# Designed miniproteins, single chains, continued (3), part 12

Each design is a single chain, and the fold is of that chain. pLDDT is the mean over its residues in the fold that is shown.

## One batch from the design tools (miniprotein)

Design m8385
Fold by ESMFold2-Fast:
Structure m8385 (fold): chain A 81 residues (1-81)
Amino acid sequence: MEELKKLIEEANKVKDEATRLLQEARRLGVPEAVSLAEGAIDYANEAIEAAKKGDFQKAKIYLSRAKGLVERARELLERAR
């Protein structure tokens, strides 16, 4: 299903961004941003797994949560720069 493929692609992009933010958070010593980035990676992985199982609703929910955590981590790291 094309919609599920798109969700997997989006989740992988979010996971890649969260991984970069995690490395930056560790480098800058921001524990809250580390936790947010780790959570974003976890939710992105759950979104990918849900999408692979054909659970569109669950995949969307997890992807939305991952995106929210990425935004919060990014905001904290921008203040720390």
Scores: mean pLDDT 86

Design m8386
Fold by ESMFold2-Fast:
Structure m8386 (fold): chain A 79 residues (1-79)
Amino acid sequence: GEAVQAAADEVIATLESLGVKPSELKLKSQGAEGSTRIRVYEAEKDGKKYTLTVSTSATSVTFTLKVDGEEVLKVTAPL
């Protein structure tokens, strides 16, 4: 819904502020931890590794953005 779109827009704005286009992220893995679906996207740019993890539960979605393993953004939105 609107909350998920707002969270996604925040992730996109953060990526763009770091010089990374969303189109540069490639799906590297997908799976499940219990009832939670997990997708991991990665990009490499200027010697840095960008990792976006999207965790979808029955009630929420969480976006976690890391640069070289360090968390720079984590946002959770209700479904």
Scores: mean pLDDT 85

Design m8387
Fold by ESMFold2-Fast:
Structure m8387 (fold): chain A 139 residues (1-139)
Amino acid sequence: SKLEEGLKELERILAEMDRLVDLAQASTDPEERRAYARNIGALFAEAVLLGEKYKLPKEVMERILDHALELVSRLSVEDATAFAQGFADALREAVKRGYKLSEETAELLKKFVDRLYNELKKINKTQRDYLLKVIEEAK
């Protein structure tokens, strides 16, 4: 089914995100770590857009967001900044190609951004405000 296809593609994206976080944590090169973190952010955007495309259930979307929060919690503040940039760039590129977020997914992403800022303290206020703007413009 289309749902089974979407779930298999999602598992591959999440596994690649896990691999990149492990590589980021193992690397002592700041430039290499930032590159991995930026790619994790782009893959997170891809996972969210895949969920929209296949109309994945809310509980699956929430698991994607919770997984991304756990991975970002393992990154330094500098690497989390690169993650946020990668996510924003990928989402903006998708919007230019005609993709749109549902209101429900946009609200889940806004909660994700609030948790990055308030709970994990991995982004500053300027980065939070920028991410919220990118999400709003993707509706």
Scores: mean pLDDT 90

Design m8388
Fold by ESMFold2-Fast:
Structure m8388 (fold): chain A 82 residues (1-82)
Amino acid sequence: MEEIEKVIQLFKELYELLTPDELAEVLRDLGFPPEIVEAVKAGDFDKAIELLKKYLEEHPEFVPRVLRGLEAALEDIRARKA
């Protein structure tokens, strides 16, 4: 699904701009499962991506909310660094 790939892309961009702890807080605020948050805090990026894909495939109703939340977080961070 194209929307899930967009979420993964935004997640990768946030991972490059934020520390693991900062990214974990963003995901926690968006209501992600603890398993994904802990994978991010551990710096296990590949595991975090796998868990994220599985979560969104099992809960497609959350994809639009997650997409908007990650996009908003990325724009806020980029605005602060500009």
Scores: mean pLDDT 79

Design m8389
Fold by ESMFold2-Fast:
Structure m8389 (fold): chain A 81 residues (1-81)
Amino acid sequence: NRELLERARRLIEETRKLLDEAEEAIKQGDFERAKELLDEAIRKLQELGRLLGQLSPEDRQSLLPELRELSDRYQDVVDKL
């Protein structure tokens, strides 16, 4: 389903942006802002997880590398708090 795949891609890009901003907040010493951004990122990842269950196996498989990257980045930012 192209429409669901495009929605998943959009959630991935939104999550990337939130993680980029969280990493920058940590560099600036703004741990409160970083926590807020991480809370938004985890909500986007949860939405993405629910959407993945509705995708074809092929489309789901195509997203796995980006999902792994985002999960790893999320954990790295959490570990810096």
Scores: mean pLDDT 87

Design m8390
Fold by ESMFold2-Fast:
Structure m8390 (fold): chain A 81 residues (1-81)
Amino acid sequence: SAMDKQKLEELIEETLRLLEEHDPALAAALRRGLAASKSFEERVEIAQQYAVYAAYRFRETDPEVAARLLELAKEMAEVAK
């Protein structure tokens, strides 16, 4: 639905914002992945993968950021089903 697409775009934007604040190089990599995606479904999958990867990387240094990234990945998966 249009509402699900809007919600997914908001979750992708929040993921990008968190990555820009904590790892600008990883944010740039995600932006390149999003730009190279051929479908909206691929954009969501790429954002989910980056959120999970970043959560793992931040788990020891920024556990609250890691927890938020995992929640964003979970929400993207639930809305996209």
Scores: mean pLDDT 88

Design m8391
Fold by ESMFold2-Fast:
Structure m8391 (fold): chain A 67 residues (1-67)
Amino acid sequence: SAGAAGGALGARNGGADPAAALAAGKSEFQTRMAGGDIEAGAAAGTRASSDDPERGRMAGKAGAAMA
């Protein structure tokens, strides 16, 4: 859930359209399924959404705090 929350937060934070938000969420999910941890997945999804490393880091921390 932390990974999913981080991805969703990143998509909203980046102001992405619905298709970009879905792509970010799927990217995060696939990262976790490939053996990455939940926090890595959340960070990957967030960055994919906004394409901004600093924003991704902040969203990742927020997602981890929610867990």
Scores: mean pLDDT 51

Design m8392
Fold by ESMFold2-Fast:
Structure m8392 (fold): chain A 103 residues (1-103)
Amino acid sequence: MEEEEKEKAAADRSIANLQAQVDELGRRIDKVEEEYKKLKSTDPEKAKEFVKKEANRIRFELDVLEALATMLEHFYPEYAEQVAALRARIDELRKRVDEIEKK
C-alpha cells in the first residue's frame, strides 16, 4: 500500500517538474527575444550569432524534456493526457524559437 502511494507521488512530482521546466524554458525564450531585439539595434551580426547559439541550446533542452516526457508516458501510461499537453507546449516553444531565429 505505501509503496503504491509513493510511486504515484513520485510520478505526480515528475510530471509537475517537467511542467515547471517547460515553463522556465518559455520564460528563457522571452528573455532571448528581448536581448536579440536590443543587440540587433546596436550590432546585427552579434545579434545573429547570439540568437543562433541560444536557439541551439533551447532546442537541446526541449529535446531532453521531450525524451523525459516519452519515458514518463512509457512507465505511467495513465498520464498520457498530461504528456500530450506537455508535447503540445514543447511544439509551441519550438515554433517560437524558429520564428526568433528567422528574424
Scores: mean pLDDT 83

Design m8393
Fold by ESMFold2-Fast:
Structure m8393 (fold): chain A 86 residues (1-86)
Amino acid sequence: MLKEEIQTTLEKLKQALQEQNKNEALKKLTALSQLLNQLELKGVIGSQIGNLLKDLKSLIEEQNFDEAEEKLEELSSLLNELFNQL
């Protein structure tokens, strides 16, 4: 199920951030972005998710793993809210 793949990828991304593994974190972020694109989210929620993904990429590139983990928690919370409304 797409939802389960997204949640698994979120957990793997969180692990990569905690391990401070920039290359693995970027790889998991790319996978997450591809999965989220399959949801075809539009409007305000689509823009919010897009902005969070851009912020995450920037923070990971800068090796700011603590702030990246905070942004990932924001994204995870937003996605959980979205999935509960479906």
Scores: mean pLDDT 83

Design m8394
Fold by ESMFold2-Fast:
Structure m8394 (fold): chain A 81 residues (1-81)
Amino acid sequence: AAVKLAVALYLHLEQMNQPRTYKEIADVINEYFGQPVAQTTIRHEKARLERNGTLDQVFQELPVELQLKLIEIANKLREED
């Protein structure tokens, strides 16, 4: 669950040309969702999804409310830079 949120947020920020490190993404997900996720877990899950050709489906697998929440978080991170 948390690792899917982390990968989705990482990709969304990359698409916005506002990339974050896996550690920064892990910290954000832990802060906003209260679920621990390791930076290495995020990196490995992204690589697995790329290998399987399902990386583009990660965001779509999330409930709409979580998709909107990630967009909100990404916009806040962008504005604070």
Scores: mean pLDDT 81

Design m8395
Fold by ESMFold2-Fast:
Structure m8395 (fold): chain A 78 residues (1-78)
Amino acid sequence: LEAERERIRREAEEALAELPNVDDSEFSPSYGSRLLRAVLEKGKAVEFALRSFEVVKTEKDPEEAKKKILEIAEELAA
């Protein structure tokens, strides 16, 4: 259902927005936005949201969480 995909996409965007601003070079808004757009275009938004939520839930280091979420986005965008 489109409505459920939209909700999950929103949750993933909120999870990314809750990460502290620590490094502009590897998590620049333009780079992150391009990856999220590619993930959405590939129809992987649900998988991305679920994996990102698990990272945020279990990883207590914000920098490590950010790197893992970025890696998931890169994998799903490929």
Scores: mean pLDDT 65

Design m8396
Fold by ESMFold2-Fast:
Structure m8396 (fold): chain A 85 residues (1-85)
Amino acid sequence: GIDALLDKLEELLSEKAENLSEEEKKKMEELVEKARPEADKAYATMPREEALEKHREMLREMMKEMFPEPEVQALLDELVALLRE
């Protein structure tokens, strides 16, 4: 189920976060700062369902840039598929 995939993703992300360099942490912060105003704008200017989908896409792109490993990407794709049905 979704909870099992979230737990597995959280475990992998925790392992990777523990090994992040100072530069990688800075890159993550920059990506979050860049995404936040776009997410806020989406929620202010478009219907909620469209804003949620845009926010999910931004989070997927951020995760892909920070954790490009195929295993993390596969879990994210599987989670998105389950959330759809």
Scores: mean pLDDT 69

Design m8397
Fold by ESMFold2-Fast:
Structure m8397 (fold): chain A 81 residues (1-81)
Amino acid sequence: SSMERRQAIRETAAILRGIGAAEEGYLLVRRGASDAELQRAIADIQAAIDDLKKLPKTPAKEKALKLAQDALARIQAALAA
């Protein structure tokens, strides 16, 4: 149905946003971004993690969630340094 298709699109979008937020976070750490930029990246990744947790348990969701959680830990470590 069109509803099932729209749901699949929304789930895919959430997964891609999580991956994108994680990749941006790693880039910011690598380039030595400011504390303000790292704090915004933390907020973005936390929002993406919250959205991912609402999705059905699939391999794609679990991989995106792990990537986002790993990136969050890395950025928090960079902020603490």
Scores: mean pLDDT 87

Design m8398
Fold by ESMFold2-Fast:
Structure m8398 (fold): chain A 69 residues (1-69)
Amino acid sequence: SKVEEAIEKAKKIEFGRYFTPDNVRKLKEIVDTLSEEEKAQLRKITREKTGSSDLKTRLVYGALLAALE
């Protein structure tokens, strides 16, 4: 699915570099390819995953959630 592809693209961004200007733009471009229904699905997934005990998971999905706003 496009949602799964967006998540995999975000995971390819280097750890700790999610909020550089280039990567913020890249995340926005990834999210902007999604339909409103797909964005709603991604928001649900990101909200669940930001509660993870794993720091890397929280940061990746937190960055995706920020890009959806």
Scores: mean pLDDT 79

Design m8399
Fold by ESMFold2-Fast:
Structure m8399 (fold): chain A 60 residues (1-60)
Amino acid sequence: PDPVLLAVAHELGLSVAEAVALARELQGASPEEIQRALAARGIDLSPRQARSAVEAVLAA
């Protein structure tokens, strides 16, 4: 996998497959919706950081 994708997945505490699946699920969601979805999984990011992480996974 892309080193950026591996780094983002590791930062989120997810496998690469989980990160990709979650990013696809949250595609088109607002930054606040992405933040809430990640917070439900124990991932504490700002709305901007959450959106950036999803965009990075989708771009990889």
Scores: mean pLDDT 78

Design m8400
Fold by ESMFold2-Fast:
Structure m8400 (fold): chain A 65 residues (1-65)
Amino acid sequence: MEEKLKKAEEIVKNTKKALEENKDNPELAQLIKDIGIQEIKKLGLPEEVIKKYEEEIERALKEAL
């Protein structure tokens, strides 16, 4: 579980960076958000944990745009 949590944190960090880099392209930013969330869902973490990371990525998208 902890290894999966660390991987999720890395996905969130990378997704946030990609969103910031591509904030001038809303279509690509939306795709980056969707990919990041999908990758986190594939880790098989508890739903509460997945939702927390999902919210963090969505917040990053709103702040970038």
Scores: mean pLDDT 80

Design m8401
Fold by ESMFold2-Fast:
Structure m8401 (fold): chain A 76 residues (1-76)
Amino acid sequence: SHMEDAALTLEERRLRIALEAYDEGKKIAQENGDKEKAYSYATLKAQLEIARLVNADPETIKKIEEQLKKYEAELK
């Protein structure tokens, strides 16, 4: 089914986003020493990418973007 192929590809993309966020969080944690903030930032970034991938509600995307900006300011 075309829908099954699309769903499988979506799950593969979600996994890739999660893995990339984990690697980014690890690098930031090593640089800044604040492991908790680094992984929270990376997790929010992944959540934003996944929300965009599934075409989530614009209001939800905006809230995640606002939280991401807050963490980005705290880490820099």
Scores: mean pLDDT 74

Design m8402
Fold by ESMFold2-Fast:
Structure m8402 (fold): chain A 136 residues (1-136)
Amino acid sequence: SEILEYAKKSIEAFSKGNLEEAVEYARKAIKLAEENVDKVEFSEEEMKYLAYAYAILAYHYALKGDFEKALEYMRKAIILSQSEREAKLLLTLLNVPSTLHNDKRLIEEARKIIEEAKKKKVFELSPNEKLKLALK
């Protein structure tokens, strides 16, 4: 799957501190997923790695102080997560931008999204149902 290949390359670049390359690969994975959501059935593994791609974009915008875009991408990452635990793990990426800007509002709003997703059983949805919900 090209989505898996781009998402994995994004995570590898992110782990090496190459944020520009990480963002480029994340955008490629996201574009392919969004263009194909009505055409193919995605695997749970594809949705898990796509959640990481959205989380990397959230981190990128949070570092720039674009909290509205950061929250939008983190909401999408949360919805695509396999579980509450995975969503909370992705949220920890925002600790660095939160500390740099001395602002916890993004983390607080994202926690509310996780609690609402749990209440609505969003984590139990199929991969394609999750992606369609994220794109609303």
Scores: mean pLDDT 89

Design m8403
Fold by ESMFold2-Fast:
Structure m8403 (fold): chain A 87 residues (1-87)
Amino acid sequence: SLAERARARIAAIRARYEAGELSVEAALDQIEQITGILLVEANREDLLKEFAERFREIRRRYEEGELSPEEALAEAVRLADEVIARV
């Protein structure tokens, strides 16, 4: 399914971050893109809007130093999984 493919891609991004192959910024960008594409393909404009707003807040909190890299990535993965489960 589209959801299974998105989850597999997000897991691969997390693994690459943990291996030191991706920055947290690159990992966040890729998670946002993969999830956004899934929501567009699923024709879920409601979820896309909610996801974009909540993801922007995670990114802002990271940039303002309220979240560590690990915390930002964990929150982004949790948000993506929550939204994907609602497709």
Scores: mean pLDDT 91

Design m8404
Fold by ESMFold2-Fast:
Structure m8404 (fold): chain A 86 residues (1-86)
Amino acid sequence: SEVNELVAAGDYEKAAELLEKKAEEYRKLAEENPEKAKEYEAKAWTAEQLAKILRLIAEGKFEEAEALAREAEPEVKKRAEEMAKL
């Protein structure tokens, strides 16, 4: 995935920007699909949390990144832990 490629390259800021863009896309999908609005809002929120974690990593704030990852949804938590090892 594009996010994984950016993280592997150490480009955490661009990875965060891509996730922020995906979050915006999910929010638009929530507006267009009221029946699935909760699902798309959850995906948007997850992408936003992961972007915050990646920005903290880019800033060298590893303890804050770990704390945020542990408080997030299971999917965000697992993904952040995987990225922290790259």
Scores: mean pLDDT 78

Design m8405
Fold by ESMFold2-Fast:
Structure m8405 (fold): chain A 78 residues (1-78)
Amino acid sequence: MVEEYYEELKKLLATDPDKAGDLVREAYAKDSEEAKNILKAAELILQEIAELARRAEGPDGEKLIAELEELEKKLLAE
C-alpha cells in the first residue's frame, strides 16, 4: 500500500537517507506493483516538500524567515 511505503520512506529519510535513496533507485529500476507503490510514495514526499517550500515563500514563510534572520543577528551581534 502506498501509505505504508510513504511512512517507511519518511522514517528512512530521517534515520538513514542513503538507504532511502537506494530503495527509491531500486524501485525506479523495477517494474513491479511494489516498485510502483514506492515511487508513488516518493512522489507524495516530493509534493509535501514542494508544498513546504511554497509555504515558505508565502506571508507566513516570509515572516518565519525574517524572525530567523533577526534571531541570527541577535546571536551574532555580541
Scores: mean pLDDT 64

Design m8406
Fold by ESMFold2-Fast:
Structure m8406 (fold): chain A 84 residues (1-84)
Amino acid sequence: ASEEEIDKEVKIALGEIYAYLAKQSPDPEEALEMVKKAVELYKESGTPEAIEKARQLARDVAEIMREKGYFETAEEVEKIAEEL
């Protein structure tokens, strides 16, 4: 494994951690911040699978936010998915 391969794997792993935190966060502002961090890491990994993980995360968090009544945060998260 090269340093580049390790870097991609580390970015995906960190993205998964932030994705977990985004789904668990009771604060919509914190959830949005964690989504942005996860999406950035997935994009930086440069893999199609990571981009699909980013899209799915944004969809999942937007649904969670809507269920809680945080419609503005849900819209912001959906815009992140649309930009991918």
Scores: mean pLDDT 83

Design m8407
Fold by ESMFold2-Fast:
Structure m8407 (fold): chain A 98 residues (1-98)
Amino acid sequence: EVQLTEEEEKEIAKKVAKITAEMLGKVTKDPEKGKEAIKLIDDDTEANLKKAEEILKELHEKFQKLPLSQEEREKFSQELIDKQKKAVEEFLKELKEK
């Protein structure tokens, strides 16, 4: 079992948000907005985090409006979960190896 600090939990949350931004940007065919959200998350100011949240909300709404089948939506959700899980597992492995 790995004991996480508040800083480590914040780093995990940022990694998850960045993966979400990248994947939503790709699926909505708006990768530039995804990159903008990632940059705002990296800047880590209250104002920029709020702007990143607004961009993620817009990308999520755009994703919901896409003419995708339920199977395509489930495949996207599974890929998102798998990427988030992998990033968290890699971060936790780095903590255990130190």
Scores: mean pLDDT 80

Design m8408
Fold by ESMFold2-Fast:
Structure m8408 (fold): chain A 67 residues (1-67)
Amino acid sequence: KKEEILKKFEERVKTLKENQAASDKYLEDLKKTDPEKYKEMEANREKVKPAIDAEIKRFLDKVEKEL
């Protein structure tokens, strides 16, 4: 079921993009209104980013293998 896997992948990517866009907008606004909180939140994002990137890459590799 290649189509089923692709649809689930697209839905997950869409949800991640929507959450990321909302988070990015919040951080941009926070950067202007409260730079100290922005710095703390940005530090947390930087710490988890490599793990998230690795998980996304693993999922992409799996999808490519199914193709």
Scores: mean pLDDT 74

Design m8409
Fold by ESMFold2-Fast:
Structure m8409 (fold): chain A 80 residues (1-80)
Amino acid sequence: MLSDEEIDAIVEELLKDPTVKGKYSKEEIREIVRKLAAGEPVEDFDLVGAILNAAEKLGNEKLRDAAADSYQRLVEKLQE
């Protein structure tokens, strides 16, 4: 599981994205990041992509792998 410090770092990075900041509160983003890291389903394709990019940028391999798995499953649902 991610530490609170790791979650906070990802949340701060995500809040730099105007599309994320306008759609979700800081507490909502924190809860979604926690769910994604736990392998729980997150259906917001744009948000999962933003979390993947933030995790890559911050070197958070655990969240990167979880977000990449979730992103791949969403892509498979959207492909013909």
Scores: mean pLDDT 79

Design m8410
Fold by ESMFold2-Fast:
Structure m8410 (fold): chain A 60 residues (1-60)
Amino acid sequence: SKGDKYIKLGDKYFSQGKYDLSVKHYDKSSKIYKSQGDYDKSLDSDINSGMVRISKSVSK
């Protein structure tokens, strides 16, 4: 699905240290899943976005 594509992009950007792009794509994924009524996947995307924000905050 479109939401799955944004999760994969979020994962890719996170692995590349591109935290802002990673967050942006996880946030888009969450919004798409929420619009589809998939609240579980929306929440998972929000959690991933939050983890990236924490990683950015503790990064050297």
Scores: mean pLDDT 83

Design m8411
Fold by ESMFold2-Fast:
Structure m8411 (fold): chain A 85 residues (1-85)
Amino acid sequence: MSAAEEGAALARLRARLAADPTMTLLEALTRDLGYSEEEARRLIEEGVRAGLLPEDAAEAPASLYDPLFLLTLEGLLAIQRAVGL
C-alpha cells in the first residue's frame, strides 16, 4: 500500500471503531480491512500461535487493539514467519 492509502485506511478504521466499539476483531478484519472470513480466521489463528493475540481474540472487541496494529498484523506475522520466532 502507498503511505496515503495506509493513512486513509487507518483514519477510516479509527472512525469505524469509535462508531461501533462492540465490533469484534473478526468483523473489523472482514468488513473494514477487506479480508475474507477464511483469511481473517487464518490471520487470527496465526496471531494467537505467534503470541500476538489471545486465544479469544476473534470474539473480543476490535476497539481493544491499536488500529495501526490491526492494519499491520499481516506484515508482522510475515516477519515472524521469515525469522522463525
Scores: mean pLDDT 74

Design m8412
Fold by ESMFold2-Fast:
Structure m8412 (fold): chain A 77 residues (1-77)
Amino acid sequence: SAEAEALKAQGEALLRQRRYREAADAYAQAFELDPDNPAIRRGLEDALVGMAILEPEDAAVRARIERLGARLAAWGA
């Protein structure tokens, strides 16, 4: 959808800026709209990896990574 493509483009821009939390939020919204899009799935995975690298000891970041990662894994199953 046009909305999913716009959110994907926003996530890509945020990834380039290394704003991983905001990128994950944009890609998660795009993923809910278009879960079968492999580019959106890959962008979400990249954003979650970035969050884990930058803030490994933040409990709220870990909880968000676990929630979004579980959603991604459930789609792939």
Scores: mean pLDDT 80

Design m8413
Fold by ESMFold2-Fast:
Structure m8413 (fold): chain A 91 residues (1-91)
Amino acid sequence: SELEELRREVREAARKLLEILKEEGGPEEALRLAEEAIETGDVRALAEAVALGMKFKAEKAGILEEIEEKLEKELEEYKKLLEELEKELKE
């Protein structure tokens, strides 16, 4: 049946979303809705979980910009060390 097939697809998508949300440390509400979509096959629960997950990822990106700045600083220090080593090897 078309309804059974839709519910199967929703559950499969929700399982994949839940895995992604768990790895990302997603918001509790998004995790709850993803689990609901796995249990019920409700497209609305899946859609809400996706929307909340996207909002969380955008917010996390704002927090991660500060971490990326620190990592970029460390990488720049390593690049300077490599350039200095390359200069010594050319002498």
Scores: mean pLDDT 72

Design m8414
Fold by ESMFold2-Fast:
Structure m8414 (fold): chain A 85 residues (1-85)
Amino acid sequence: MLEELSEEERKELAKLLEEYTKRLIEAIRADESLSEEEKAELVALVERYGKKAVEAILAGDMERLLEIEKEFIEEVERLVARHEA
């Protein structure tokens, strides 16, 4: 559980998430199936929610991390629904 991690373990987890977020952004930008508008919207979501998740991890706040995950999923689903309609 996040609350049971040491400060150093939380810092390492946050670093891994930041690296994953950067790679995900690069993958989105390289995806030829997405429009430039879709890429910009997805990159903005990943950057915004990635930053929030890092802050929650560093604070040891599991409840906030789960809320951020839920909000991110809902925002991605809304974006997909707009571009599939």
Scores: mean pLDDT 81

Design m8415
Fold by ESMFold2-Fast:
Structure m8415 (fold): chain A 67 residues (1-67)
Amino acid sequence: MEEKLREFAKEKLKELDVPEEKHEEFIEEALNFVEAFEKAFKMELSEEQKKKIIETILEIEARVYKA
């Protein structure tokens, strides 16, 4: 599952025009956020729900980075 989420995140970062040098950092942060969210709120997220969270976090990070 994590590998699929990483692929999804990389494609989203390309769409958001984020420099490749930042991809690993943004991906790790998004994945860590998903894991922390599941543990903190005792939720088991589906793959689709995890992708939605990752997409949202990456969009926020890209927007702030380009500000």
Scores: mean pLDDT 80

Design m8416
Fold by ESMFold2-Fast:
Structure m8416 (fold): chain A 89 residues (1-89)
Amino acid sequence: SMDHDRLVARIVQLLRNKSIDDIIDLFQQIVNNSTQLSDSVKQRLQDIINQIRTTNTVDEALDVVRSSLQSVSYDDLQVIYQQVQQLLS
C-alpha cells in the first residue's frame, strides 16, 4: 500500500547519512532490545544485518533495507520506525 511504501521510505531516509556500521549497530540494538517484535520479525532484521555486512556502499546497504522491509507488516514497520527514531534522538 502507499502507507506501507511511505513508512519504508521514511525509515530509509533516517538512515541515509549513517555509515554501514551505524546501520548494523542500530538494527542489532532493535533485535536485542525490542519487546514488541516477534521472533520471526527479529530473524528478518538479523537477515537484513547479514546482507548489509556483504555490501560495499551505504547506498547498497539502504537498498537492502528498502527491499527487505517490503515483506514486514505495516504494524511491525511502525514499531521499527519508532525504535529507529528513538535510537537516533
Scores: mean pLDDT 88

Design m8417
Fold by ESMFold2-Fast:
Structure m8417 (fold): chain A 72 residues (1-72)
Amino acid sequence: AFVRVRFKEPVSIADVERLVAEVAKRVGIENARLAAVIDDTTFIVHVGEPELTEAFVEALRAEPRVESAEIL
């Protein structure tokens, strides 16, 4: 599944990759990867476990730096 993540402020690719890895680990996802960079606040993440995608999105929405997260 693909997830669009939008941050409240501009973030580096390295910071996005760190956050994705941390959130994936908390949810129990083994395969979550940055798939595309749309702009300095908007990123697409690929989640290899479709059954965990909703939990991943909810965990991202709880992050203070995240404005929105949505399944594509």
Scores: mean pLDDT 86

Design m8418
Fold by ESMFold2-Fast:
Structure m8418 (fold): chain A 94 residues (1-94)
Amino acid sequence: SLLERIKELLEKLKEITKELLDRLGVSPSVREQVMKTVEEFIQRLLEEAKKMDEEEQKRLVELLEKLVEEKSDMETAQLVLAVEKAIERQKKEL
């Protein structure tokens, strides 16, 4: 089932996000807030996917598979560097 594959890919993206947050050492409250937002997004996307035709569902699967592959290939050091840059920009605005 295409819907089952979409659900599986979204769950993988959720796990990748959780692993990223764990590696970055973000505070528990920030982690909870991010994960809640991710879960809400997943639920909304699944509801929309149920309304899609077979062709649209296939395209969504392809996009999600590419996103999972892209995030899985990111090196921890590169992710840390990117987050450090983001924090530095945020501090400059404060």
Scores: mean pLDDT 70

